# Designed miniproteins, single chains, continued (4), part 54

Each design is a single chain, and the fold is of that chain. pLDDT is the mean over its residues in the fold that is shown.

## One batch from the design tools (miniprotein)

Design m13866
Fold by ESMFold2-Fast:
Structure m13866 (fold): chain A 100 residues (1-100)
Amino acid sequence: EEEKKRIAKELEQLAQLVDRLAERHKDNPAAATHLRQAGESLRKAAEAVKEGNFDEAIKYLEQAKAHLEAARQADPSLGPVVDALLADIDELIKKVEELK
Protein backbone atom coordinates (compact mmCIF):
# COMPACT_ATOMS: atom_id res chain seq x y z
CA GLU A 1 0.00 0.00 0.00
CA GLU A 2 2.56 2.61 1.17
CA GLU A 3 5.17 1.61 -1.43
CA LYS A 4 2.56 1.55 -4.21
CA LYS A 5 1.44 5.11 -3.35
CA ARG A 6 5.06 6.32 -3.21
CA ILE A 7 5.90 4.84 -6.63
CA ALA A 8 2.74 6.33 -8.19
CA LYS A 9 3.66 9.75 -6.77
CA GLU A 10 7.21 9.47 -8.18
CA LEU A 11 5.77 8.63 -11.62
CA GLU A 12 3.38 11.62 -11.46
CA GLN A 13 6.32 13.89 -10.53
CA LEU A 14 8.38 12.55 -13.47
CA ALA A 15 5.40 13.18 -15.80
CA GLN A 16 5.24 16.81 -14.62
CA LEU A 17 9.00 17.22 -15.17
CA VAL A 18 8.71 15.76 -18.70
CA ASP A 19 5.74 18.09 -19.46
CA ARG A 20 7.84 21.12 -18.42
CA LEU A 21 10.67 19.83 -20.63
CA ALA A 22 8.23 19.58 -23.58
CA GLU A 23 7.13 23.21 -23.00
CA ARG A 24 10.78 24.38 -22.98
CA HIS A 25 11.38 22.54 -26.29
CA LYS A 26 8.18 23.63 -28.08
CA ASP A 27 10.34 25.29 -30.77
CA ASN A 28 11.13 21.70 -31.89
CA PRO A 29 7.60 20.29 -32.42
CA ALA A 30 8.76 16.71 -33.08
CA ALA A 31 10.75 16.56 -29.82
CA ALA A 32 7.99 18.34 -27.84
CA THR A 33 5.36 15.90 -29.15
CA HIS A 34 7.44 12.86 -28.13
CA LEU A 35 8.07 14.40 -24.69
CA ARG A 36 4.31 14.97 -24.22
CA GLN A 37 3.68 11.33 -25.22
CA ALA A 38 6.30 10.19 -22.67
CA GLY A 39 4.55 12.26 -19.97
CA GLU A 40 1.18 10.71 -20.86
CA SER A 41 2.69 7.19 -20.68
CA LEU A 42 4.14 8.01 -17.24
CA ARG A 43 0.69 9.14 -16.03
CA LYS A 44 -0.88 5.93 -17.34
CA ALA A 45 1.84 3.95 -15.54
CA ALA A 46 1.03 5.81 -12.28
CA GLU A 47 -2.69 4.94 -12.62
CA ALA A 48 -1.85 1.30 -13.38
CA VAL A 49 0.33 1.16 -10.23
CA LYS A 50 -2.52 2.64 -8.13
CA GLU A 51 -4.87 -0.04 -9.53
CA GLY A 52 -2.38 -2.87 -8.86
CA ASN A 53 -1.98 -3.56 -12.60
CA PHE A 54 1.80 -3.88 -12.42
CA ASP A 55 2.32 -5.58 -15.82
CA GLU A 56 0.39 -2.73 -17.49
CA ALA A 57 2.46 -0.20 -15.50
CA ILE A 58 5.71 -1.75 -16.80
CA LYS A 59 4.32 -1.71 -20.37
CA TYR A 60 3.57 2.03 -20.06
CA LEU A 61 7.03 2.67 -18.56
CA GLU A 62 8.62 0.95 -21.58
CA GLN A 63 6.42 3.14 -23.83
CA ALA A 64 7.67 6.24 -21.97
CA LYS A 65 11.28 5.14 -22.56
CA ALA A 66 10.59 4.71 -26.31
CA HIS A 67 9.09 8.21 -26.53
CA LEU A 68 12.07 9.71 -24.67
CA GLU A 69 14.46 8.04 -27.14
CA ALA A 70 12.40 9.42 -30.05
CA ALA A 71 12.58 12.91 -28.49
CA ARG A 72 16.39 12.62 -28.26
CA GLN A 73 16.56 11.61 -31.95
CA ALA A 74 14.47 14.68 -32.87
CA ASP A 75 16.60 16.95 -30.60
CA PRO A 76 20.07 15.58 -29.74
CA SER A 77 20.58 18.39 -27.16
CA LEU A 78 18.16 16.37 -24.96
CA GLY A 79 20.76 13.58 -24.66
CA PRO A 80 21.96 14.14 -21.05
CA VAL A 81 18.48 14.79 -19.61
CA VAL A 82 17.00 11.78 -21.48
CA ASP A 83 19.82 9.57 -20.12
CA ALA A 84 18.93 10.68 -16.56
CA LEU A 85 15.18 10.15 -17.15
CA LEU A 86 15.78 6.66 -18.61
CA ALA A 87 17.84 5.73 -15.52
CA ASP A 88 15.03 6.97 -13.23
CA ILE A 89 12.44 4.99 -15.20
CA ASP A 90 14.59 1.83 -15.06
CA GLU A 91 14.76 2.15 -11.24
CA LEU A 92 10.97 2.59 -11.10
CA ILE A 93 10.49 -0.53 -13.28
CA LYS A 94 12.57 -2.48 -10.72
CA LYS A 95 10.42 -1.12 -7.86
CA VAL A 96 7.20 -2.06 -9.69
CA GLU A 97 8.58 -5.59 -10.31
CA GLU A 98 9.17 -5.89 -6.53
CA LEU A 99 5.45 -5.17 -5.91
CA LYS A 100 4.41 -8.29 -7.90
Scores: mean pLDDT 89

Design m13867
Fold by ESMFold2-Fast:
Structure m13867 (fold): chain A 81 residues (1-81)
Amino acid sequence: KPTKQEIIDKLNELGQKVKSQMSPEMETLLAEAVLYIQRGDLENAIRLLERVLEQMREAGMPQELLDELEEILKQVKELAK
């Protein structure tokens, strides 16, 4: 089972990788998702991360980055169980 800290670290690493391609809205959503994970509000974190994933798809980001966020989303969903 993944830990909150492992998920937060992966989200921060992904955020750094996509920083040049990120809109201010994506950056805000990602930061809020991290805050929700820290607070244990995983349902809201999942909702925000799904919105980030959709915006990354609309921005035409590489599939490898989309797959990375989808894996993180799976880990958040596992933590929520």
Scores: mean pLDDT 84

Design m13868
Fold by ESMFold2-Fast:
Structure m13868 (fold): chain A 103 residues (1-103)
Amino acid sequence: AEVRVEVKDTEKVENAIKANEAFDAAYEEAVANNQTMVLTQEGTLGGVKVTLETRIAPDGSASVVLYSEEGEKLAEASVSDVASDEKAVAENVPKVKAGIEKL
C-alpha cells in the first residue's frame, strides 16, 4: 500500500526544509546532552489526522513511526543500531532525513 500525504507543492517544499532543520537541531541536541530526542509532527493522510513520531539517539540510530488519531501504529521505519563512532553516525543521518522527506 502506497502512503500518500496531501500537501500543496509550496507547502511540501517548506515542510521538507523544516523537517530537515528540525532533524539537524534534534540530532545536535541528542549528541550534546547524550540523550534520545523525540520529535512529534502532525499531518493528514486522506483527510484523517495522523502523527509522525521520530526518535533520534546520540549514536545516530533513529526510528520513525506513523500513528493514527486513535494511537494505532500504521507504519514504521528505522535505521538499525550502529557502532557508536562518528563515521557510522555520519553515514546514517542522511538516510533517516531522506526517509522523512519522502513522507
Scores: mean pLDDT 59

Design m13869
Fold by ESMFold2-Fast:
Structure m13869 (fold): chain A 95 residues (1-95)
Amino acid sequence: MEEAIKKLAKELGIDSEDIREQLAYIVAELSGGDLTLAARVLKALGFSDEEVREIIRKVAEKIGASDESVQRALTAEPDPELAEKILEYLKKLAE
């Protein structure tokens, strides 16, 4: 999964560190405020539990979600299939 992120960064002409940060925010936005969906995708992309917690809390603060919603999202299982679809979508946008 780190390899897929590095490939995407190369195709977009962006540093791997920068693409990783941008990818986190794009995933949160594409999830339409569904914190559980966002957490599942981020975990599947290889983000650490600490990174996922920070991203989900920032999104929750913006949308006014409860602490209960945040905790529920953080306990969700990774979704590798959805993560792969998001990476493919971003690759198509980059051409």
Scores: mean pLDDT 72

Design m13870
Fold by ESMFold2-Fast:
Structure m13870 (fold): chain A 85 residues (1-85)
Amino acid sequence: MSYVKRLEEALRKGSERTGKSREEILDLALKRVEEKTGLKVGREELEDAIENLRNGKDGGGRVGYDIPLLERVIESIEEVSEELS
């Protein structure tokens, strides 16, 4: 299963459950990733990870980081969505 599709689905479900926009849920999830991991993940880093995974681009060694990043963001979207529901 595509991690990009899982991310899109988590944001859609989170928006439906909370009444918040997908953008608001994403911002809250990125903040939670920072709080849990100490990693400051901006939207640009996430967009780069999505692009790398969509294009199957192994060229930068980033694929091994991009999947763990998306997994953490998806988990944080689910946690934020549950707390706000």
Scores: mean pLDDT 74

Design m13871
Fold by ESMFold2-Fast:
Structure m13871 (fold): chain A 76 residues (1-76)
Amino acid sequence: MEEQIKKKLEEIKEALKKGDLEKALELANSLVQEMPKATEELIELLEELRRKAEEAGDEHTAINAGMLLKEAKEMM
């Protein structure tokens, strides 16, 4: 479980680095549903995803990342 979570966190980070915001959102959403509690690393990645989506004008991804960020913070 923990190894799979770490792998997904790295995949989100790589998608963000490549500018694939939609893939990063999909991976983050999947991870939030699988985790019993949000990690600080996931919170930081969701904050970066929202920021990058806002900068790119991707309103759909920015809104969804913000909603996931709120959900993840409520799980802590």
Scores: mean pLDDT 78

Design m13872
Fold by ESMFold2-Fast:
Structure m13872 (fold): chain A 67 residues (1-67)
Amino acid sequence: TPPVRKTVTLDADEEAAAKAIAAVEAAGGRVTRVDVSPGSVTLTVEAPDQETLDRAIAAAKEAAAKA
């Protein structure tokens, strides 16, 4: 099955980005690209299926919001 991919932008700094990436990996996703800007981080997340992708993105948003 081909992997699914989505780009998400978070209102976070570089430290929060590291936590968001760890949350994506813990959910079974993979971060293929990270773009850091002042006050925002854009992650490209890849997963084996849509359910895993949705879980990974939700986890990333929660981790970034708590950082």
Scores: mean pLDDT 80

Design m13873
Fold by ESMFold2-Fast:
Structure m13873 (fold): chain A 79 residues (1-79)
Amino acid sequence: MIEEKIRKAIDEGKTAEEIVKEYKVSPFFIATEALRLGKPELVEQAIELLKKEFDEKKYKGNVTKEAVDRIIETLRKTI
């Protein structure tokens, strides 16, 4: 399962950027798995990747800055 692959990569010390490139998953998914594993530093790495994707306009207006900020706030509050 994809969750098992991400967990193994986290246990191996891979960065959020490496996991996104290797498994082609969203940074948001990495952030939620890192949160479940109690890895706040990795959650912050995934948040920075999510911000970078928004800055690159990969969403092309499908996701607002306010929606991204809300997701980030929720993730940080649960750490």
Scores: mean pLDDT 71

Design m13874
Fold by ESMFold2-Fast:
Structure m13874 (fold): chain A 108 residues (1-108)
Amino acid sequence: VEEEIKKIEELKKEAIKAIEEGDVEKALECIDEIVKIALESGDEEVLLVAADGLVDVAEVAVEKGHLEVVEACLKGLKELLKAPVTNKEVVLYLIARLLALLGLLLDA
């Protein structure tokens, strides 16, 4: 759990740096890896950290005008919602993060 969380935080920082440098392909690779780690873990804490990370990456992508990255974050967050999570509070939090990301697309 702790190792997966740290890896996701590192990938989030790498994705943000890639966006700032205009490397859309690298940002997309980081997003895919964040989603993969979260889904393979299946841990609720890892899923929540991944969801927050995807929203953070999307916010920077909107600021820099990289709509493709925002769409990838949205797709990734939708994939996280398919995880077999039974905790209602976790599901509601993931939905809240999805709504936040949809709001970013509407403001773009």
Scores: mean pLDDT 81

Design m13875
Fold by ESMFold2-Fast:
Structure m13875 (fold): chain A 86 residues (1-86)
Amino acid sequence: SLRQEAQDLALQGAELGSKGLANLRKGTGLEESADHLQQAAEYFRKAAELYEKDGGSQETVEGLLQTADKFAEQGAAARARAEAAR
């Protein structure tokens, strides 16, 4: 179902985001961190789309999109830090 797919995507996004943030905190693997955080953002955006199609609440859709935006911002910051270290 669309809801199950949305839940699975959100879970995968959360796992990628967690890995990205852990690497970001260590200050190593910044490029890998940026990639994981960007992928997390994409997973949460897709989860929001599927959740909305399934008639999910606007609050939940907005929450998923806000989470996606936060991961995208952190991913961009990680990439900038990786480039500055060269």
Scores: mean pLDDT 85

Design m13876
Fold by ESMFold2-Fast:
Structure m13876 (fold): chain A 60 residues (1-60)
Amino acid sequence: SEKEKKIEEINKELEKRLAEVHSRMRQADAEGNYEEGLRAIAEALRVIGDAWDKIIEIKK
């Protein structure tokens, strides 16, 4: 359905964005930049929350 397709697109974008954040976390660890690592963790939580809000809107 159209709703299922939109949810799949949100999931695909979420996976892509989380992979980018994960790469940033790995780079921060390699550089010993723990402030950037913590910032990346905060961004991951924000990205997850945003995706969840979008899915809930579609399911209404």
Scores: mean pLDDT 84

Design m13877
Fold by ESMFold2-Fast:
Structure m13877 (fold): chain A 83 residues (1-83)
Amino acid sequence: MKEIEELMRRLRELARQAAEAVAAEKTDPEGAAARIAALEPEEQAVLEELKRLMEENPELRPFALEGVGRAQEEARRLLEEAE
């Protein structure tokens, strides 16, 4: 559980950082774009690690998938506001 909990925490933190970058877009569009681009590979790395842990612990898959879905939904909502 420890590794999955840490990965879920990281996903939520990445979503928060994306929100902050989007909010900063009005004052620093270049910096905001760079921050958002930097978050993409970090999110991918976390998702790949989470996938590996789910394969080791099949009983935890539903909880891990729900957490990932939440983080992605949050990120999508923030990007939508950035329009």
Scores: mean pLDDT 72

Design m13878
Fold by ESMFold2-Fast:
Parts: C-alpha cells; structure tokens; sequence
Structure m13878 (fold): chain A 86 residues (1-86)
C-alpha cells in the first residue's frame, strides 16, 4: 500500500538515507526529505523544498504551510549570517 511504502521511505529519512528517498520516493516523500534536511539546518534544502513545492504543486505535502516555510528560511538565513560573521 502507499502508506506502507511511505513508512519505509520515512524510516530511510530517519536512518539518514536521503539519496534513496530522493531517487525513488514519491513527490510527497521527496518533499519530506528536503524538509527534514532543512530542519537539520540545510538552507539549500529549504530553498529546494520551497522551489520544488511550487514547481510540483504539492503545497503542504510535508505538513508545512507557505508561511511556515518562509519562517524556516528566515531562521536558516539568520543562522548562516551569524556563522559567516564568526
């Protein structure tokens, strides 16, 4: 079932196997992988999640609204700026 497949791919994300999810996952699971990487502090993944979400029309596929994605991007940009100032 799609649920069982999504659970397998979600486990791969938790195990750090993002390459498999990004290569073989559904649009929703690929979005989840980018979002997970973004939540781990990857600004490029956050930008890719926003861009890909708009391109594919998946909206809140990984449970994040546009406003929540913009708030995440703002936080990651601030973190990157602080690291560049050290």
Amino acid sequence: SQLARDEELAQLILDGDFDTVLAEGSPEMRAAAYLYLALLGDLEAALRYREWMREQGVGAAAGYSDAEVEALLARLKEQRKKLEEE
Scores: mean pLDDT 71

Design m13879
Fold by ESMFold2-Fast:
Structure m13879 (fold): chain A 72 residues (1-72)
Amino acid sequence: VFSEPEEYKVESLLDLAKKLREEYSGFVKVEHKGVKALIDTSADPENIAKFLENLLKVKEGDVIKVQQLLSE
């Protein structure tokens, strides 16, 4: 089960990664231009930023959707 999606405007990939780490716990589902991936928010912010850039092709000025993975 996932939370309701929230939208984030990307000012900097590293700042976004830090926000995800602060606001979420465990895994989040990130969607960008129809591509979805699970991200472990316990990872280093630099690694989260690289994942967003290289696998989801996220860049500054983009909007992404984020959902928290909820434990039952």
Scores: mean pLDDT 78

Design m13880
Fold by ESMFold2-Fast:
Structure m13880 (fold): chain A 94 residues (1-94)
Amino acid sequence: MSLEEIDEEIYEGFVRAAEGAAERIPQETDPSKRAVLGSLALAGVKMALKHGDYETAARIARKAAEAFSTIPEYQDLADEFRKLAEEAEKKLKE
């Protein structure tokens, strides 16, 4: 097993965890836990972008942006996810 194979397995597991975190954001009532879930989602989006997985990056980023857009304390984070989703979607169109 090569380091590339290990990185691929880690990537797939991490991206699944990040998507789950993004999906959980709207159901979480604790602001601190929302911040942790947002950090996991952000890391997953950036990892997907690095791997050229623009579909996954766009999907996770859109879910997180939508979830945080309704929370006043997280508008900067919502904007960051929106920009990442737009970047990923632009790459998919090209």
Scores: mean pLDDT 79

Design m13881
Fold by ESMFold2-Fast:
Structure m13881 (fold): chain A 94 residues (1-94)
Amino acid sequence: SAENEEIAKKATEELLKELLEKGFLDEEEVEKMKELMKKLGISFGQLMAMAVALVVGDPEVEAWLEKNTTPEEIEFLRRYGEALLEYERAKAEE
């Protein structure tokens, strides 16, 4: 829904700011994400969801990424997904 899209957009903007401020995400990684989003035709939220799914071992997401990306792009997403999960765990412990 439009309400859910607006909530997701605000959550994405807040997450992006916090990740940049805490050093989990840099400007070069943002550019790599934008390029990968354009290549795959997906949103930032979808890219983040794929990164997390890849880390938790979703075989369908892994197979899809192997078909549509490079091994280097998959390793970038895996590393980023691990950083996101670590960030969320640290935030939940506060």
Scores: mean pLDDT 74

Design m13882
Fold by ESMFold2-Fast:
Structure m13882 (fold): chain A 83 residues (1-83)
Amino acid sequence: MQEDAIKYLSEKAGLSQKTVKNFLVNLLGTNNLEGLTPVDIAEHILQYPEETLEQLGLSKTKIQKIKEAAKEILEENGKVPKV
């Protein structure tokens, strides 16, 4: 589950799986990402403003890519994104 969710987000964002995994570990405060779906991860990302995500050590460009990927994941899974 964890690796599928990371892969899905990385493919949508155009970022490496390592970059996405490190970001999610920092965002959630845990190395255990098991049990999270792509939708759960997307909802977590979109609930935070860009300024908060920048504090997690990502560049503004990477944050924009991750947020756009999260919106797309929600749309593909029948959820309304924050657009």
Scores: mean pLDDT 72

Design m13883
Fold by ESMFold2-Fast:
Structure m13883 (fold): chain A 80 residues (1-80)
Amino acid sequence: SEDEKKEAELVLKNFEEIGKKWIESVRKAKEDGYDVEEVTKAAIEEIEKVTEEYIKRYPEYKEKLEEIRDKTIRELEEVA
């Protein structure tokens, strides 16, 4: 239904937003001269935990959530 599509779009958008915030946090830490190795590890751990919670709540979107997770982790590793 249209309501289910809107819910899916909101869930995926919120999940992407979490990833973007972590990428920006790692970028800022690097610009400020901090060692980003530990910050990047913490960000990856948080993204993995958030992914598990989203999959638990929205198992129908598991594949899409995992794709966003993998993209976010890749971008985090590239910024670090």
Scores: mean pLDDT 82

Design m13884
Fold by ESMFold2-Fast:
Order: C-alpha cells, then structure tokens, then sequence
Structure m13884 (fold): chain A 65 residues (1-65)
C-alpha cells in the first residue's frame, strides 16, 4: 500500500486542535487563529502542494462542522 508521508508532530497536533475546537463549537475568530498557525507552520516546513492540499482539506472540514 502507498504510505502516507509523515507530517511533523507539530502539524498533526495543530490539526487535531483545530478539529477539536470546531467540534466544541468555538468562535470563528478562534478557529481562524488556529488555521493561520497551521498555514504558517506548513509554509515554514516547505510542504509539497499535495501535503498542503491535505492540510487545506482538514481545515475546510473543520470549518464545515
């Protein structure tokens, strides 16, 4: 099976925080702050377009909860 590339522990942790916050019904302001942190971390790490798309899908899913 094709392996999923490992995300950094920080990115995975931030993505988890975003999903939990969205499920808890936090304010849009708090959600946007977490999204910005994830985006900055992804840019700093120089993620591929495919990896960035995966992160964007998680962010979009969290915003739709």
Amino acid sequence: APPAPPLTPELLRKAGELIHAAMDGVSDETLEELVKEIERLAEKLGLSPQERAAIANVVDAARRI
Scores: mean pLDDT 72

Design m13885
Fold by ESMFold2-Fast:
Order: C-alpha cells, then structure tokens, then sequence
Structure m13885 (fold): chain A 94 residues (1-94)
C-alpha cells in the first residue's frame, strides 16, 4: 500500500473507534457522524489504491465497520445490508 492509502486507512480506523465509543455511550448522533467520516476515508483510500483487489478489500473493511456500528445502534436491517456489501466486495477481491 502507498503511504497516502495507509494514512486514510488510519483515519478511517480512528473514526470507526470513535463511532463505536459514541454508540456504546448512547450518543447515537455522534456515532453516525463518526461512521460517515470513517466511510469517507475508506472510500478515499480505495480511490487512491492502484490495485483492484486492494480497493475491494478496503471497501469491504469499511462496510464491515458500518455493519458493526449499525448493529450497536440497534439498526439490524442496516447492519445486514452492510454485511451483504462486505461479502460482495470480498468476493470481488478474490
């Protein structure tokens, strides 16, 4: 991975951690805001990646993180949708 891809992945993981913490603390609005920032950084990392398999793995990671956050928020339908997207992108990375 390029350094710029790694930087965006680091920011995505940081915001994902903040989203999980906010959700656990009952701050569901903050959890959604941090998840949005996390997903934006996953998309930037994917766009900067030159390898199609790497792009698909990055997007799958973002969708998995979204599923985790929505599950913590009690939005089980959204969590299922993101798990399905995660699996679709993992299949494309193979």
Amino acid sequence: MSDEVIEHLSLAEHHFGLAVDAAINGDFEKAREYLKLSLEHYKKAADLSKDESEKNEILASGYNDAAVVYSLLGDHEKAKEYRKKMMEYLDKSL
Scores: mean pLDDT 87

Design m13886
Fold by ESMFold2-Fast:
Structure m13886 (fold): chain A 65 residues (1-65)
Amino acid sequence: MKGILVYSNLSEEQIKELAEKIKKTYNVDEVELIKAKNLEEAKKLLEEYRKKYPDVIVVGIYVPK
């Protein structure tokens, strides 16, 4: 099973920690990392991925500057 993490303004270390937490929490084998430019893009990406892949776990984490 595949997970997708949509994020904005996170460090590489924070991304790695979140990806591993998602793998353990949702029992997914892989987490695809997708960087959003801002909150508006993050929302659009979340809706797009959920629409295309309804059986995939899609998680969004947005941190403003």
Scores: mean pLDDT 77

Design m13887
Fold by ESMFold2-Fast:
Structure m13887 (fold): chain A 75 residues (1-75)
Amino acid sequence: MEEEIERLAKLAKVSEEELEEIRKEAASKSSDPEVQDLLVRLKLMERLSSDPEVVKEAQEILREMAKRIAKEAKE
């Protein structure tokens, strides 16, 4: 999970400090780590491209992946 988020941050050219801010923002919105990971991924994908079609498709895939991984980890 963390490794994928770090990879997305590098692709989006988000600094380590900005990534920490995004994580803190997600933590303030929900105490559920599954939801926090989802929010972080959505924020990073928004930074990757200004193309709304690409962003929407990528966000949907990441949402489904995040939900599946989080549920399997919490099982």
Scores: mean pLDDT 68

Design m13888
Fold by ESMFold2-Fast:
Structure m13888 (fold): chain A 68 residues (1-68)
Amino acid sequence: MKEELEKLKEEYQKLLDEFSKIMRGLRAAQAAGDEERYAELTKKYKEISKKIVEISRKIDQLRQEALA
């Protein structure tokens, strides 16, 4: 249980780091008026957001089991 939670937390942190990089890229593309790059980064943003939600849900489930 603790090992699974730690692995999920590590994966979650990696996704947050990539999310942060994508957000910086989106701001840069918007400032440059690069619509094509902005669209591609928006696709990556949505994909990573889905993964973050899935991992967050798994972490919450494991924490709730520990409290029950």
Scores: mean pLDDT 81

Design m13889
Fold by ESMFold2-Fast:
Structure m13889 (fold): chain A 66 residues (1-66)
Amino acid sequence: LSPEQRKKLEEEIAESFELMARSIINRMRSRNSDEQLKRDLQAFLEQHKDSDTPMVKAAREELERL
């Protein structure tokens, strides 16, 4: 693949993972109280503190919002 085609493909893959991460966070929010959600997100981030995946970013954003 050309550098341009690779960049576009990587962006499309990243967008798909971002949508999945948001869906998971929304499901957790509807299932749990704010306090339980905060604890679950903190535990997840502690296990993945040096990761930069879309799920980790979504979890950090949700925790900051709580």
Scores: mean pLDDT 76

Design m13890
Fold by ESMFold2-Fast:
Structure m13890 (fold): chain A 86 residues (1-86)
Amino acid sequence: SSYIEEANALMKELGKEVKKILQEFQRKNVSKEAKQKILDVLKDANVQLSKLYNQLLSNPSPEIVAQIKAVIDETIKKLKEILEES
């Protein structure tokens, strides 16, 4: 369905942004605390996105796609904030 394709595109975009952010963290030699914050953000995002994706597979809706996008946008925002503070 178009909603599943849209969600997959959003997930792919998240993967690209996470890769870029992780490369910058490797270059900056960030603190152990910053590394832990990144892992916690990614773990929380994975739990939320897995739940929403399963809901989307059961009942494809634009509302669930919007929730997936919101989680992705918030995840990227949090990762960038950690990077800027590092």
Scores: mean pLDDT 85

Design m13891
Fold by ESMFold2-Fast:
Structure m13891 (fold): chain A 83 residues (1-83)
Amino acid sequence: MLTYNVYELPDGRVLVEITTDKGYTVRVVGPRSVPLEYLLKLAEKAMKQIEEGRDESVVSAEVTAELRALGGSDRVGMGSSQD
């Protein structure tokens, strides 16, 4: 089961977190101009690719590039953590 958390950051960016039952979390930060449903789809796609053994740094770079192309650069990107 996946846990979804959405936060609006003080600078207007949106942070989406998806956490697995194993405590693995993928975080995607996008500009306010990108729809929330798109950010959720990017986070889910990234998590699936990482679970399938794709390199996290490559997935992070691709997500960051896509977000920058859609809404400009305002400290957007992807990260992950294991609890």
Scores: mean pLDDT 75

Design m13892
Fold by ESMFold2-Fast:
Structure m13892 (fold): chain A 85 residues (1-85)
Amino acid sequence: MEAAEEGARRGIEAAREIGRAAAERGHTAAHGAAAAIESIGAAADAGLEAAKAAGLDEAGRREAVAAALDATAPAALEAMRLAAA
């Protein structure tokens, strides 16, 4: 359980670092990065909670989080692209 959640949080932190770097050169890019970070966090939390409710083990919880992130990635990337325009 903790490993899947920790992986998701590390991914969010990496995205946050990217957003922080972008903020120095563009408020529009930072806007998209913030939206992407929030979307990733929400997806990870939803995936983990669904896995916990289903009584899945650590591997199942990690797979659920990964699936939630994969489902969110296209929308997060689109938000980043729109912000960069």
Scores: mean pLDDT 61

Design m13893
Fold by ESMFold2-Fast:
Structure m13893 (fold): chain A 61 residues (1-61)
Amino acid sequence: GAEKAAEAFKNYLKGKKTKEELIAASRQGTDIAGDWAATVEGSNAAAKAAYEALKGITKPE
């Protein structure tokens, strides 16, 4: 379900390898791909974990 969508999203970001694309896709993925993430707290936990992981990838400047 949602986890599979998140995995596909992460793989897509890895293919791009662009920091701006990674940030933009992370924000879009969290808001769009995680349809229930902002509404349902249970689903939000999974989306937040993915978003935090992506922020970590951005942080190693």
Scores: mean pLDDT 53

Design m13894
Fold by ESMFold2-Fast:
Parts: sequence; structure tokens; C-alpha cells
Structure m13894 (fold): chain A 92 residues (1-92)
Amino acid sequence: SHTVTVVAYSTDGVARKSVTISPGETKTLTLTHSGEITKVVVYVDGKRVASAEVKAGETKTLEFTLPDGSKVRVTIENPDGKTLTVTVEVLT
């Protein structure tokens, strides 16, 4: 299993959430900001693996391979510019 941390930057500050995820699992995180979300950074086991801009109304999918060969898919939805729904999947 791995610890995935999502950090969302907005005009008014930063929010972060972490989940522990096992191979074959899917987990969903919600992050809410008062300001406009400008950037999302993803860490796995404390290491930065991805960074993306996700504008209001956008959905972005990030895929990366961990050192153990596991593939991780992160789907980020920003329907209103202030709320992120982040779905994390560890592919077996």
C-alpha cells in the first residue's frame, strides 16, 4: 500500500488530503476552497509525482508508475473552480 497526498492551491490558500491506498483499490477525496483553484500537486509516499492546472469545468487524468511497477491513475474534477473531486486508483 501507498500514501497518496493531494495538495490543491487556490488564490486564498492551500488544502491537502491524504489517503492510504492498496493495489486494486479506488478512493475518492473532496477538497473545497473559498478561492479559485489554480494548481494541484500529487505526492506518493512523500515524493512529488505530478502537477497540473485544472480550471473550472475541467476534468484531468494523471497516470504514473510507482517504483514497484504499480500504476496509479488520478482523476481530478473541478466543476465550479472551488471544489475538487479526486479519484485515485491503484492498478494491479
Scores: mean pLDDT 79

Design m13895
Fold by ESMFold2-Fast:
Structure m13895 (fold): chain A 97 residues (1-97)
Amino acid sequence: DPEELEEERRREALEEDARKNEPISELLREAQKTVLYPETASVEDLLEQLEFRAKLAEMAGDKETAERLRKNAELVREALKQGLSPQEVFELLAKRS
């Protein structure tokens, strides 16, 4: 059914666009939380969320999103090792997203 196929393709396109943009929106939300509550624990929560989303993307077969999220997680991990402030971590994530 061509009409049913067309609607399914539109739905898939919207879902794909949402997946591509979701990590950025989520990172901005988490970064804002970190700014409001500037503690090491908030930065660690960001790292955990990035790693969780990377695993979820891999399981869904979205290797591109998984790779991007893993790179962002590495960035946060390096920032934590260097003792960067939550504000500096936010700026690094925003620049890379």
Scores: mean pLDDT 63

Design m13896
Fold by ESMFold2-Fast:
Structure m13896 (fold): chain A 84 residues (1-84)
Amino acid sequence: AAAELEARARALDQQRVEEGKRRSEEARERATREVGPEAGEIEGLRALGESMILGLEELGQFYPEEAREAADAARRSGRAVLPA
């Protein structure tokens, strides 16, 4: 049971990292074709970051402390800023 949950969590982590990279590359290529290489790089990084945050939230069911800490760190990076 525990080994199956751990294997599932590892598989989800690997799939989400690879999916995020694929989406980042696709977003970068689209923006590069439509606007230019600088826009492509920015859009690719944005899409990768968003995919990683969503993946961490879903993994929170298996690793709640780690996912919570990672999400809090992302919020503290100044992305969602309302004055405290």
Scores: mean pLDDT 65

Design m13897
Fold by ESMFold2-Fast:
Structure m13897 (fold): chain A 67 residues (1-67)
Amino acid sequence: MRTGPEVLEAQELLRKLAAYDGPVDGVQDEEFAAVIRGLQAGLGLPTDGVADPELVEALRKLLEEHS
């Protein structure tokens, strides 16, 4: 189990992008990790399933493109 502000922010950003509909609790479970791996594969990044600061910045940029 992984927790942290990056996980919480990634959950919020993915919900705004309609890419995630699970809870926003800052806890990374296997379902959330699978969503992150799918996103990383789409972006050409290593699929480690970790919501690090670089991935969070990529999600913020995707939201800016949508707004």
Scores: mean pLDDT 74

Design m13898
Fold by ESMFold2-Fast:
Structure m13898 (fold): chain A 80 residues (1-80)
Amino acid sequence: MDVNRRMGQITDDFLAQAAPIRAEIQKRTDERIKALEEKNESPLAIGAALNQAANDLMARIAPLTKQMEAQLRELLAQAR
């Protein structure tokens, strides 16, 4: 088994799975900011929306990061 090739594949799979999550959160954030601007909400409300989007992204990517780490750990254990 080529450990380096499999590690690359695991990383690529993570990035591929993370890409649509990032796109979804970006779209949702853009729509929320537009709604806040249309309601003449304060710049603090826009800042809070951006911080919430960053937290949501980290939370949604966290299980993918843990899955990637588990797969890498298992691969390294099998390669020994």
Scores: mean pLDDT 81

Design m13899
Fold by ESMFold2-Fast:
Structure m13899 (fold): chain A 84 residues (1-84)
Amino acid sequence: SMEEARRAAEEAVENARRGAELLKKGDETGDRQLILQGIGLILAAIGEVFQASLLDEEIGKRAAEEVTKALKEGGLDISIEGAG
């Protein structure tokens, strides 16, 4: 379960970074398709944080913190459960 939790956490962080980047680019360029793709990746990241948390609480908490950081660095005021 630790391997599965770690994989879910890694996917969550990557999807959050990519999602924030696409959403930011879509907003700046007026590209609705990029905005929708960005939102989809952010939603996937949230689901992956929950999955990681169910598999391993500590890994899930770190994933939530890293996802929140990635979203904030991408200019989004979104916080995931357990992130400070």
Scores: mean pLDDT 83

